# Designed miniproteins, single chains, continued (2), part 94

Each design is a single chain, and the fold is of that chain. pLDDT is the mean over its residues in the fold that is shown.

## One batch from the design tools (miniprotein)

Design m7469
Fold by ESMFold2-Fast:
Parts: sequence; structure tokens; C-alpha cells
Structure m7469 (fold): chain A 68 residues (1-68)
Amino acid sequence: EGKALAEALRKLAEEAEKKGDLYTAEVARRIADALEANPDASQAEIAEAAGVSVGTVSALLEKAKKLV
């Protein structure tokens, strides 16, 4: 479910921020925001909304799926 995945992405953002990886934290939060706005969004739509590549979205979603 998109809501659970968005929550996992926000946890990834918090972990990245604690490690000083501010860019990954920002990107993970943008992807979470896009998923909360449209839980049925495709990876391409999320990439457009977050301002990153589809590959970046795919990589972070795979990490988030490990947390749910």
C-alpha cells in the first residue's frame, strides 16, 4: 500500500539525515510526498514530481520495500 511505502521512505530519510546524507534524505521525502499525494502513481510520475531519475525512484522504493 502506498501509505506504508511513503512511511518507510520517511524513515529512510531520517536515517540518511542522521548519517549526514542530506541529499538522499531530501529525495526520499519528495518521493514520500508524491506517493501520499497519489498512491497509484507510476515510477515515472513519482520521478517527475520528485525531480529525480526513474532509476533513483526505483532504488529508493526497493530499499523502502525492505522496511515494510
Scores: mean pLDDT 81

Design m7470
Fold by ESMFold2-Fast:
Structure m7470 (fold): chain A 82 residues (1-82)
Amino acid sequence: MSEEELLEGLERLEEDLEELEKILDELSKEEQEALLEQLDGELKKLDELEAAVTSPEVKAKIEELKKRIEELKKKIEERLAK
């Protein structure tokens, strides 16, 4: 993929994460648990992508998204603990 295509893909992922955060309170416990598994899969994909790219801009975007996913996972885990 080109750097532009990679950045566009990462921007779409960021939008998806913002949408998911908005609906967290509307998700069932089972849906929240399934989402945690999906987020773990996305983190793995981002780790693999980060290892493959050399662009500082792409690496920075990946690092930001990984942090956002970890923050979202923490919010879900806090909700499931109640």
Scores: mean pLDDT 81

Design m7471
Fold by ESMFold2-Fast:
Structure m7471 (fold): chain A 64 residues (1-64)
Amino acid sequence: MVSKKISEIIARAIGEILRRIGDMIDREIKEGRKASEEEIKELKEEAKKILEEAEEEIKKLLEE
């Protein structure tokens, strides 16, 4: 039961990161420009936050 919830949390986190990468590529195509260093940095920070939130949820499940 816990393993299924952990898998769902991981799948959701990965899916959200991939979605944000897709959104960046979409903007590059629609605007005809490459992503800036600032946009790439922002994407990396958002990905880190998503992973940290997933880790916290998993820890809470493992404690109880």
Scores: mean pLDDT 79

Design m7472
Fold by ESMFold2-Fast:
Structure m7472 (fold): chain A 59 residues (1-59)
Amino acid sequence: SMYAEKAVEAARAGDVAAAREALEASGDVQKEMEEAIKLAKERGDSKAGAGVAAAGGGS
């Protein structure tokens, strides 16, 4: 989804706060976090996946 994409891009850039805002904007942080982590894994980007998990875990 659009929010998962934004979260992955922000996390890849090292901006955990922007990743968190993208997840929160979706209205379902857990669902979008799971989609974003899956998307990062599909792209082979473990750093982005870790950043998304950190962003979602703060909530």
Scores: mean pLDDT 79

Design m7473
Fold by ESMFold2-Fast:
Structure m7473 (fold): chain A 70 residues (1-70)
Amino acid sequence: MFNKALLVLADTDGDGTVTKEELRATLQKLGYNPTDEEVDAIIKEFDRDGSGTIDREELAEALGLRPEDW
């Protein structure tokens, strides 16, 4: 549930791609106060291409979520 909510809120464009700014805004909306460095670390961990964006599906895989969880 918690991780599912993160994925749904992070993909605000609905295009299946999560940007650094979308991730930061989502975490802040959930009551976290992430630094730019923390958000960059999350993106860098999951963004294999270094484009500054990650697919929602790639994020779900990295979090260990099954397709049926989100």
Scores: mean pLDDT 62

Design m7474
Fold by ESMFold2-Fast:
Structure m7474 (fold): chain A 71 residues (1-71)
Amino acid sequence: SLEEKAKEYEKQGDEAEAAGRTDLAAVFYLNAGKYYKELGDTEKAKEYFKRAIELNPQLEEAKKLLDEIES
């Protein structure tokens, strides 16, 4: 399910961040945000896109998706 995929990527992001793998964590949080967006959980989607940008400010896809949601 989309909810299971969102939670799976969230956990993978948390684990990668705890391991100091910040670029990998950013990609996992970006994917978690995408699935939360598909679920209609706009608040969670924004949260994870912002976390992805914080960990990797060069991650243009996360910035574009955040802008789309905030528009």
Scores: mean pLDDT 87

Design m7475
Fold by ESMFold2-Fast:
Structure m7475 (fold): chain A 55 residues (1-55)
Amino acid sequence: SEAEEREKLLKELLEKNPEFKEAYYQALMDSLSGDAAVAEAARERFLEALKKALE
């Protein structure tokens, strides 16, 4: 499925793209140190970064 393929691409981007890896870490920190609302916002930003990294 598209979701599975995108998730695999995400893993590869994390390993090969240092800029994307940094964005991923920041999103994780927001989700871990904040609450549910902060986690939701972090996921949205992460998805935006993923789309940009794929382009």
Scores: mean pLDDT 73

Design m7476
Fold by ESMFold2-Fast:
Structure m7476 (fold): chain A 51 residues (1-51)
Amino acid sequence: SMEDKANELLLKAVEAWQAGDVEAARQYFREAIKLDPSNEVARELLARLEA
């Protein structure tokens, strides 16, 4: 499902962020939000990353 794909992208974003790859994390968060705009967790994490 699109929600499952968005969740996989969210996990990749978190893994990239933890590895210090901020740009990859940003891209994965954006793709997760694009795929599932109702995903509040992805939006909140992207906001924290960009703070």
Scores: mean pLDDT 84

Design m7477
Fold by ESMFold2-Fast:
Structure m7477 (fold): chain A 68 residues (1-68)
Amino acid sequence: SLADVVREAVREAWELIEAGAPPEEVVERTMALLRERARAAGVAVPAETEANLRAGLLDIARDAHARA
């Protein structure tokens, strides 16, 4: 499902953040993984969902990076 694909991608984002990856890298790699997993599962990711995830991940990653 789309929810499962999103959950796995978000979990990967947190692992990247904990590893100290730069915010832009966290977003880029997470979005690439999301697209790959969605394609493999035959699931369409709505443009709005993708935009909201990208914005949210960037904010979270930047906040975490600034606190480290």
Scores: mean pLDDT 83

Design m7478
Fold by ESMFold2-Fast:
Structure m7478 (fold): chain A 60 residues (1-60)
Amino acid sequence: SDELLAALAERYGLPLEAVRELAALIAQGKATREAVEALAEKYGVSTEALEKAGVELILS
């Protein structure tokens, strides 16, 4: 849900757009290490923060 995506963005200091793209990658089965690293570089955020947000998205 958008509410979950916004909460993860705030918790991990990520742009909402980055969390939305991460959720789309996960939904498509395309959340590879390389794709997550590329997303981190695109938004200027840490790969670790995206990985933590991604785990919570998979568990929800």
Scores: mean pLDDT 85

Design m7479
Fold by ESMFold2-Fast:
Structure m7479 (fold): chain A 73 residues (1-73)
Amino acid sequence: MSAEDYLERAREALEKAREALRAGDREAAQTHLSEAQRYLLLGSQGIDKDPALREEWEELAAELEELRRELAA
């Protein structure tokens, strides 16, 4: 699986986490945030040679941290 594929999966997991948080489903939100974190970690291995992938990774990582703060509040 490529870095691009991992970032796409991370984005999808973050979207599902947002939906779960809006629905009040904290367990589902935790699961999807864990999935997003795993995909971002895997994707980080391939972003060093592509500025566009690095920018996308940074945006997704920032969104993950914002959603984690919402879940912790």
Scores: mean pLDDT 85

Design m7480
Fold by ESMFold2-Fast:
Structure m7480 (fold): chain A 75 residues (1-75)
Amino acid sequence: MTVTATIDVDPAALKEAAIRVSNAALEKGAEVSMTADGTTLTVVAKSDNPEEVAEAIRKAAEATPGVRSVDIEIE
């Protein structure tokens, strides 16, 4: 199953957000790919536990100063 997170983040915080979010998803055993475009960080994570991965991504993003919004979709 695939978790897609779209994160709007301050440009100065983009690198920190990317590191925190990718580490959170990887800790849950997800396979992660990530793309940054301007102020938008898109995270695609494949996992057998999509709800746990989505929650980990949300918590990591919300804990990062400069994150403005987090939208998560599970398929």
Scores: mean pLDDT 84

Design m7481
Fold by ESMFold2-Fast:
Parts: C-alpha cells; structure tokens; sequence
Structure m7481 (fold): chain A 65 residues (1-65)
C-alpha cells in the first residue's frame, strides 16, 4: 500500500474529526518515532483519547509502511 496515500487519508479523517493541522502533525511525529505497533497505539490513545480506533489503526498502518 502506498504510504503517502495512507498518510493523506488518515490526515483527512483526523481533520474531519476536528483535529487541527498542528495536532495532526504531532500525531504523525509520534507514529514516525515508534516502531512497535502496540506501544504506538497506547501512545496515540494517550495523546488523543477521543480519536476513533479507525484513526488510530490508520496512524499505526502509516508507521508500519
């Protein structure tokens, strides 16, 4: 799967859920730092507890690509 397309789609879903460009950038930075999907999921849920599981899964997929 194209990592760029996955990143664009995940960014659009986050923006649709009310996150700012700055908040989206921070979540992507966390995804790029963490290589363990389980640890990444925990960190993302801590930073954005209101984010849907679908969005968290999208960020994990971008990090794994």
Amino acid sequence: MDRTLAAIRTSEKLREQGYTHEQVSKLFAIAMKTKDPAALREELKRMAPEASDEVIDGLVAVAAA
Scores: mean pLDDT 73

Design m7482
Fold by ESMFold2-Fast:
Structure m7482 (fold): chain A 62 residues (1-62)
Amino acid sequence: PDKEEIVKKAKEFIKENGKNLSSEELSEKLDKEFGEELKSLPLDEAQEATAEILEAANEYVK
């Protein structure tokens, strides 16, 4: 999938799981679920996608 699909799936994952996970647990699960796909992107797109995913994660964890 492209950057947009990865970010969309990650945001959906965060919405489903983020309310019940700590910030550390959510980050670990995001890396396990999407880390390989993010590594397949060009460096600039991977960095942008990672930033968007982390921003969304911070919205769901106190």
Scores: mean pLDDT 75

Design m7483
Fold by ESMFold2-Fast:
Structure m7483 (fold): chain A 80 residues (1-80)
Amino acid sequence: MKVKGTATIKADGATEVYARLTVEVDGTKRSVPAKVTKNADGTYTAEGEAEVPKPAKLTIEVWAAGASNATVTDTKVEEL
């Protein structure tokens, strides 16, 4: 089954923002790259897609260079 994970990230003053989606199935973790897009309001959207059996746990990891803090405000998982 395909799933899409989406996160909204606040990283004020960041020069670079990177994100990774980690998929966990039955205790086994794997990472998939996430696409990061800067929004007009200065936040960032990270989106990643993966094929997973159900159930699966998704975790989003964020790195921001040049920012004092990076915060994930919203996370969503959608079945495709």
Scores: mean pLDDT 75

Design m7485
Fold by ESMFold2-Fast:
Formats: structure tokens, C-alpha cells, sequence
Structure m7485 (fold): chain A 100 residues (1-100)
């Protein structure tokens, strides 16, 4: 496995419980997940009761911790993993809504 693939796997493991909680709240509140990233982020922030900035900072922290756990410390890779996490969450949400 490449270091980046290991980083993505570790990140998915760390964010999965948070993704599950967010998607459960979205489902319970009968809210539609948008293909527009800004609207998606606002929806997630609203169902979590936090700001968009707080949510992004939380995901960045988890991404940093995941990358550091595999020996990667640079800001570029942390930013890349943060983008990966957000894209992963949006895809999971859209797939959930198509299954309902």
C-alpha cells in the first residue's frame, strides 16, 4: 500500500463515526444533500449545530492527526487529505439519499 493510500484508509477509519452521525441527523431532519459544496457544508454545519469554519477546522484536525499517525507532517498533504475527507462525506451523503 502506498503511504497516501494508507493515509486515506486511516482518515476514512477516523471520520466514519462522524460521517455516520452527520448522515443520521440529516436523515432524521429530512434535509436534502446538495451537489453544491458550499450548500453541503452549510447543511452539515447546521445539523451539527456549529459554524462552517468550525466544521472545516475539525476535519482539518482529524486529517492532520491521521497523516501524522503514518509519519506525514507537511501542510500540503494535510490540505489534500482535508479535501479528500470533505469529498468522501459528500459522496456518502448523496449515495445515502439515492438509497432512500
Amino acid sequence: MTPMQRGQQELRRRISPIVDQILQRIRQQNVTISNDTQRFLQTVADVMGISVDDFINMIRRISRDAMRSIGIFDEGHIRQMTSFALSYMQRQGLQMQQSQ
Scores: mean pLDDT 81

Design m7486
Fold by ESMFold2-Fast:
Structure m7486 (fold): chain A 88 residues (1-88)
Amino acid sequence: SAELEEKIKKLEEALDLAQEAYDNGVSGKASAKEVGKKAKEAAKLLGEATGTKVEVPEAKDQKEAALAAGIVAGLAGIALGVEKLIAK
């Protein structure tokens, strides 16, 4: 269905953004502010796909920003896996 395809697309985008943010945060390639911004964008897509608000708090440092991105990536990955099983 078109609705399921749109959900999967948003979850794939959320996962990609959150994984990139996490990797760049852990490697130090991006600032805490940049990592936090991408994590919030990923959380918004995840929230739109699941119908549940996903809030990302302001990170005080690089480690907190990377952790937030990692959590969003994990949640998006789980949600994507569930939706793909339903689509099967």
Scores: mean pLDDT 83

Design m7487
Fold by ESMFold2-Fast:
Structure m7487 (fold): chain A 65 residues (1-65)
Amino acid sequence: KLEEIRKRAVEKARELAEKYGRIPSFDELKEIVREIAKELGVELSDTEIDFIAAYALDELIREKA
């Protein structure tokens, strides 16, 4: 289920990047991760949220490079 959260976070972040014409900030990505975790009924620590948000940010930067 953690893998599903990572996948959905990247997908949501990509959608927002396309919609707003910019890469979301790290704080925006953390909020996306929190919302996805709530939707899936999964409890994440602050550290887990930070790692998933960083992963999503790295994926988006790699795609834009």
Scores: mean pLDDT 78

Design m7488
Fold by ESMFold2-Fast:
Structure m7488 (fold): chain A 99 residues (1-99)
Amino acid sequence: MREVALVGAELGVAEIAAVLARAGDEELARRAAELTLRAVERARELAARHPEAAAELYREAAEAAEVVAEAARAAGLEEEARRAEEAAREARELEEAAR
């Protein structure tokens, strides 16, 4: 369960970075996108091991990815925005399935 807490902290940091990146800082937006995508991948791996936490992990991942997608788009990072949008959509689908 320590791994679940660490992924939650990573998603929280990514959301904060994404909010700052929305000010138009391209470098922050790129870092936020990378952090979020890594955290989403970790959340999926942990969800397979901890099904009791799966819905919560996917929900947090989707929320973080949605914020990062918007920030990346505002910064003109089209590829990062696209990847974050796809990650958010997949996380929402997995959250629904895990309920």
Scores: mean pLDDT 73

Design m7489
Fold by ESMFold2-Fast:
Structure m7489 (fold): chain A 89 residues (1-89)
Amino acid sequence: MEEEARATARAAVENLRKAVEAAEAGDDVKAAQHLAAAGILVAELSVLGADELAEKLAEYLRRVAAAIEAGDLEAAREAVEEAERVVEE
């Protein structure tokens, strides 16, 4: 359970990182696709019973999405770096 939740969380954060990379490259469609994939993986964490981790990653997803929409790619990168630390701890 917990190991599967951690793998799912890592996949969610990987998609957040790819969304920021796509946005930095000016590919807003790919950025949106990666954000959607991260959202699905965050929802899967709740199904796996990892509710606290799902809640934290949902917040990072919202922060990354909002930063990308605002064109604040520095804030988007910082949110991804924080999410990566949460998952690796």
Scores: mean pLDDT 86

Design m7490
Fold by ESMFold2-Fast:
Parts: sequence; structure tokens; C-alpha cells
Structure m7490 (fold): chain A 55 residues (1-55)
Amino acid sequence: SMAEAEELLRKAVELALQGNGKEAGELVRKAADIGGISVDEAERRAVQIYLDLHS
């Protein structure tokens, strides 16, 4: 579901900020699969989540 995908994207953002870029990338791919969206779209959503939490 998209809600589950968004939770994974939030976790990916946290991991990226901690310097765990490889694990963050793996969670973005998993979120794309669960959400039924492309990896590019999942990356755009992760950026939006970052901005929403840190702006």
C-alpha cells in the first residue's frame, strides 16, 4: 500500500541523513515495489518527505 511505502520512505530518509546511503537506497526500491510506483517516483517522494519534515 502507499501508506506502507511512505513509512519505508521516511525510514530511508532517516538512514540517508545518518550516512547509511546504501541501506536507504534499498528501502527506496522496496517502497517503490510496495507502492506500485517507479524508483524515480519513490526518490521524488523521499525528497518531498525530507522537505516536509525539515522545512
Scores: mean pLDDT 84

Design m7491
Fold by ESMFold2-Fast:
Structure m7491 (fold): chain A 74 residues (1-74)
Amino acid sequence: MSKEEKEKIEEARKLYEEGKELFKQGKLEEARKKYEEAKKILEELEEDTEERRKLLLEIEINLGIIDIKEAVFK
């Protein structure tokens, strides 16, 4: 993994953690935006690494949970 790729994964992880914090606060729309930003960064990476795949999966799961919560509770 290059330094640039590592930095981008770290940036995406930070956005993912911010999204989780917002999700815990019930701020579903803000959490979604953070998860979408993190996903975009990871999708722009050309290398398919295990770290990238795991983080993308975690983001997709949390986006799915938001979709379910928004459909059921709003």
Scores: mean pLDDT 80

Design m7492
Fold by ESMFold2-Fast:
Structure m7492 (fold): chain A 69 residues (1-69)
Amino acid sequence: AEELLEEAKRAGAEGDVERALELLREARKQGAPTERILEALEFVYRHARTEEQAQRVMEEAERVRREAE
C-alpha cells in the first residue's frame, strides 16, 4: 500500500492525475488507511495543473470521505 501511495504522489507531481487517482483507488482497495489516501489526494490536488484536474481530485476526496465512517 505504501508503495502505491508513493507512486501516486509521483504521478500527481508529474501531472498525471488520472494515473494518480487509479493508484490511490488500488491502494484503498488493498486496505490503505483513509487518512493516508486523503493525504495523498491533498498532495495531488496541490500539484494539479488545470482546474479540471483539481476538480477531479476534489470529487475523489469527497467520495472517499463519504464512504468512510
Scores: mean pLDDT 81

Design m7493
Fold by ESMFold2-Fast:
Structure m7493 (fold): chain A 64 residues (1-64)
Amino acid sequence: SALELLAQGRVEEALEAARADLETKGKDDPQSLRDLARAYQALGRFEEAMKLFEEAARLEREAA
């Protein structure tokens, strides 16, 4: 999984895995958005990460 790759320090592979997950599960899957956000955080792309975390939180609120 993307989180496992991040734990191994394989940030670019984690980013690819998170993108593939998002394409498979749909762009409105909160878990896939959070995994992608964590990969962007690891790359120092904090603005992109923040937007993805906000989108995931919004979708989770709407699903409740």
Scores: mean pLDDT 79

Design m7494
Fold by ESMFold2-Fast:
Structure m7494 (fold): chain A 71 residues (1-71)
Amino acid sequence: MTPEQLKQKALEYIDKAEEYLKKGDKDKAKKYLDKAHDYISQLKKVAPPEEYDRFVAEVAPRTQKISDGLD
């Protein structure tokens, strides 16, 4: 996958995690958040460090909000 495809997949799974959290399905929300983190980890291996750091910073408020909602 290209860096662009990995970012798109990470965002797709963040969207799914948010939707399942909204529905009260915390187990599925956590599974989709874990999948988003898998794609972010893959991005680190193929993207320049500055692009990776920027993307992580951009999605961090969303992933943190999901994580907080799982508690």
Scores: mean pLDDT 86

Design m7495
Fold by ESMFold2-Fast:
Structure m7495 (fold): chain A 83 residues (1-83)
Amino acid sequence: MDERFVEALAEEIREVALKNGLSEEEAEKLAEEVRQIVADDLARSGGSLTGAGYVRVVKLLEKYGISIDEANKALEEAHLRAA
């Protein structure tokens, strides 16, 4: 379950980054950074993204010009893909 969510989220973040004008290399790097943040958070929490993990993802995405609305959409799509 957790591994499917982490992978789905990484793919959604990569796609959102590309739509926001990042290069493929930058988008892949950002997706991997998000993957590590979420994987670490899920490992510590026992399988649910914590508020601290969520804030860390949103702040990282905002540095690249990705809005909180786009971040929330990516998280929702990742949950749907993992279901």
Scores: mean pLDDT 81

Design m7496
Fold by ESMFold2-Fast:
Structure m7496 (fold): chain A 63 residues (1-63)
Amino acid sequence: SETQKQIEALAEEIERAVREAVAAGVPVGEALRAQIRKLLAQGVPYDLVAAAAEKAARRLAGV
């Protein structure tokens, strides 16, 4: 579905941004929270950000 494609694209964006921040010395949890806040500030719907962040967090944890 279109919603699933949007969630996947957001999850990939969050994962990439968090990996880059971690490489620069930012703790993973702080980097993840910063990306969530940024997406919400840009007007991305909360439900999409929540689902995408959950997927990204699982991938970052290696699960």
Scores: mean pLDDT 87

Design m7497
Fold by ESMFold2-Fast:
Structure m7497 (fold): chain A 77 residues (1-77)
Amino acid sequence: MEEAEKYKEEGLKALEEGKYEEAYKHFVKSADIYKEQGKLEEAAEVYREAATLLALAGKKEQADELLKRARELESQL
């Protein structure tokens, strides 16, 4: 399994356990790895998922930062 996919799965597991901060870290790491691999659509999707989780956890400022990153990647698609 690719490292990016592994971190995404770990993020989803942390979310199910109510560990929002841990989920955020795993999703960000996954998106960064996809971005480094040139998989921009996958990276943008993971950034958007992480942003949604941060917003739900009440961390709107961090969510806005990740949405900005997703939009920058999407502008290249």
Scores: mean pLDDT 79

Design m7498
Fold by ESMFold2-Fast:
Structure m7498 (fold): chain A 73 residues (1-73)
Amino acid sequence: KIQELVDQIEEERARARASSGGEREEARARYNTLVAQLVNLLFEEEASLATLDSIFPGEAAKQIMISREEFKK
């Protein structure tokens, strides 16, 4: 589930890097959609709105966390 989404995000990220024009824009759109899905899953896993808000204050912070995890790999 979470790992599956991370794998899909990496695939679309690699596709965006390897392509140009419309195909790159398409890959970016898929990447953004998958990131949003991952964010939603993280909210469901925690089940605590206060905890989630303290860890991920806003969409940008969540995307930064995902980006950092990808970089570490």
Scores: mean pLDDT 62

Design m7499
Fold by ESMFold2-Fast:
Structure m7499 (fold): chain A 66 residues (1-66)
Amino acid sequence: SAEEAFNKGLEYEKQGKLKEAAEEYKKALEIDPKSGLASKALHNAIVSYAKLNDPESAREVEELVK
């Protein structure tokens, strides 16, 4: 579920695994882009990719919700 993917992202983020965290947040958006978690998943994915210096992946995630 989107909630499970979002929570997995939070777990990876706590471990400093920012790439895996961003991928799980992206997965949450792909599962349900209209959920109440979508705005949080989008924000967390963008922040994680920014910390990774990966603006191209951040742009791709933004395109998923258009």
Scores: mean pLDDT 80

Design m7500
Fold by ESMFold2-Fast:
Structure m7500 (fold): chain A 80 residues (1-80)
Amino acid sequence: SEEEKITKDIELARYLVELKLREQFPERLARLKASDFAHELIKLYKNKDYEGYKKKIDEIRASATPEQLEEAEKRVKYKK
């Protein structure tokens, strides 16, 4: 359950980054940059840098519009 929650948080952050970057970059590049961000989150978690991990997730969530948050949550919608 904890591992599943972390996976969902990373996927949500990935989609938020992609949606925000689509305003500045072509879709393919936005998707690539969002993937890089997700890998950085995984690396922080793997290295037990939980403070850095939470800070990056909180920062991207805080920078997102309510509409972007809703869209990202729809895309990562899985119920265990």
Scores: mean pLDDT 80

Design m7501
Fold by ESMFold2-Fast:
Structure m7501 (fold): chain A 61 residues (1-61)
Amino acid sequence: MSMEKKKKEIEEQIDALVAAGSAKESDKEKIFKLALEIGKKDPSLSVSQQVLRALNEVRKA
């Protein structure tokens, strides 16, 4: 079952966060890459959990 579907779901969640003002447009790529890495380390996490953890890590920088 393909990583492409998970990537699209992550992109959609990030776009929703940017539209809501919760994330910066310039941080989209960083959040996307980090969400994928978080998902590889913990495959039990939902897409929303992966994206939120990635967002929190980017916000600490």
Scores: mean pLDDT 80

Design m7502
Fold by ESMFold2-Fast:
Structure m7502 (fold): chain A 55 residues (1-55)
Amino acid sequence: DAAEVARLAAKRRAEAGATELHIVSRNDPTGIAAAEAAKQAAEEAGVKVTVELRP
């Protein structure tokens, strides 16, 4: 699932020492769900998150 893949990717970036994560996703239900999952995972790891939704 797209949300689980996005969550895992965010976790791996945090483990690699990322200090912030800029999430770019489509402004549709699947893209929004993936962005939310990635944001939650990154924030749980203490990473600063910004989200950009594109039409």
Scores: mean pLDDT 78

Design m7503
Fold by ESMFold2-Fast:
Structure m7503 (fold): chain A 67 residues (1-67)
Amino acid sequence: STSIKVIDVKGGETVTITVDVPPSATVHVAFLDEDGNVLKMVTSHSSTVTVTVPKDGTKIAVVTIEP
């Protein structure tokens, strides 16, 4: 299954994302500007991801893919 959450952020913020998923899940974190353009994408297989928002980032989309 796939779940998507969108969070408002500010450029330069450090964000820790914790998801309650099995170790086999993949977590994608996409940073978006105010126009919805993807600035950066981070992929993790961990339940916890700590990332710094790019300067022009205004939103984070967290996509969790479970087997």
Scores: mean pLDDT 79

Design m7504
Fold by ESMFold2-Fast:
Structure m7504 (fold): chain A 113 residues (1-113)
Amino acid sequence: NYTDEGIKLFNEGNLEEAIEYYEKALEIDPNNSLAWTNLGRVLAKQGKYEEALEYYEKALEIEPNSSLALTNLGRLLAKQGKYEEAEKYYQQALDINPDHQEARKNLEELKKS
């Protein structure tokens, strides 16, 4: 499926092609929360923080309990220096999925700062 192809391209470093495949996934299913989250992640990696924020918010509108989307939103806010908001989202992600290693690690890094 297009979301899986996008993830493969992202892991290979093909960011522009990953975006194209995530957009194709969303053309088929606009409620694909994973595609919105991964599209936001690519845009954040490109420094397009405003667009990344919009897409993480869209993912959370569709799936409010997405620990993945919450963790990525937290990381984006931390990159913008919004540490209090980032901590809140990491904690929310861990409340939903206590085994979310990435959220736990990112929260620990904020507390050491």
Scores: mean pLDDT 85

Design m7505
Fold by ESMFold2-Fast:
Structure m7505 (fold): chain A 89 residues (1-89)
Amino acid sequence: SAEIEKLREEALKLEEEAEEELKKAEEALKKGNLEEAREHAKKAIELAEELKKVGKELMDKGDILTGIGFILRAIGIEIEAERILKKVE
C-alpha cells in the first residue's frame, strides 16, 4: 500500500540520518571533542527511537519482517551511541 511505502521511505531516511549522527559522534570522539561527541550520540539515539516507532508501525500494518529489520538496526545504533556516551561521561 501507499501508506506502507511511505513508512518504508521514512524508516530508510531515519536510519541514514541516525547512522550519519553516529559517524559524527565517533569522529568527534576520535578527535577528543567530547561535547560534540555527546551531542551527536544523543541525536543518533533520538533518531533510532523514531526509527523503532516507524518499524513498529510497519509491523502493525502487516510489513512485519521489514518492521523487525528496522527495529533491530535501530537497537544496534542505540548500543553504539550509548557506548560513545559512556566514554564522554
Scores: mean pLDDT 91

Design m7506
Fold by ESMFold2-Fast:
Structure m7506 (fold): chain A 95 residues (1-95)
Amino acid sequence: PLTDEQLEGLLGIFDKDQDGKISIDELKEGLVFLEETGEDSSPAVLAQLINYAIKKGMLTDELLELVKKFDKDGDGTLSPAEAGKLKKYLLEEYE
C-alpha cells in the first residue's frame, strides 16, 4: 500500500548517517521505532521496504547478505513471510 515516494521517505528516516545505505543496525533501530510508535510494522510493509531498497541499491553488503539468507526461493526479493522471519531475527536475535 506504500508508494515509491513513501518508501523512499521511510528509508531516509532509517538512513541515520545519510550514507545512502541501510545497515543491519539502522534497520533494527527503524523497526524498534515503528514498534514504539504503534505504526503498522507488518511483514508486508517490511517486505515492500526491503524490496524497494534492493531495487535502489540502498542496502549495505552485510544487510544484503542477511536478506539473501531469508530469501528462501532465491528470487532476489522477500515475501511477507520471509520479511517476518527477518524482523524476528533482528528484534529477538534468535532468542
Scores: mean pLDDT 73

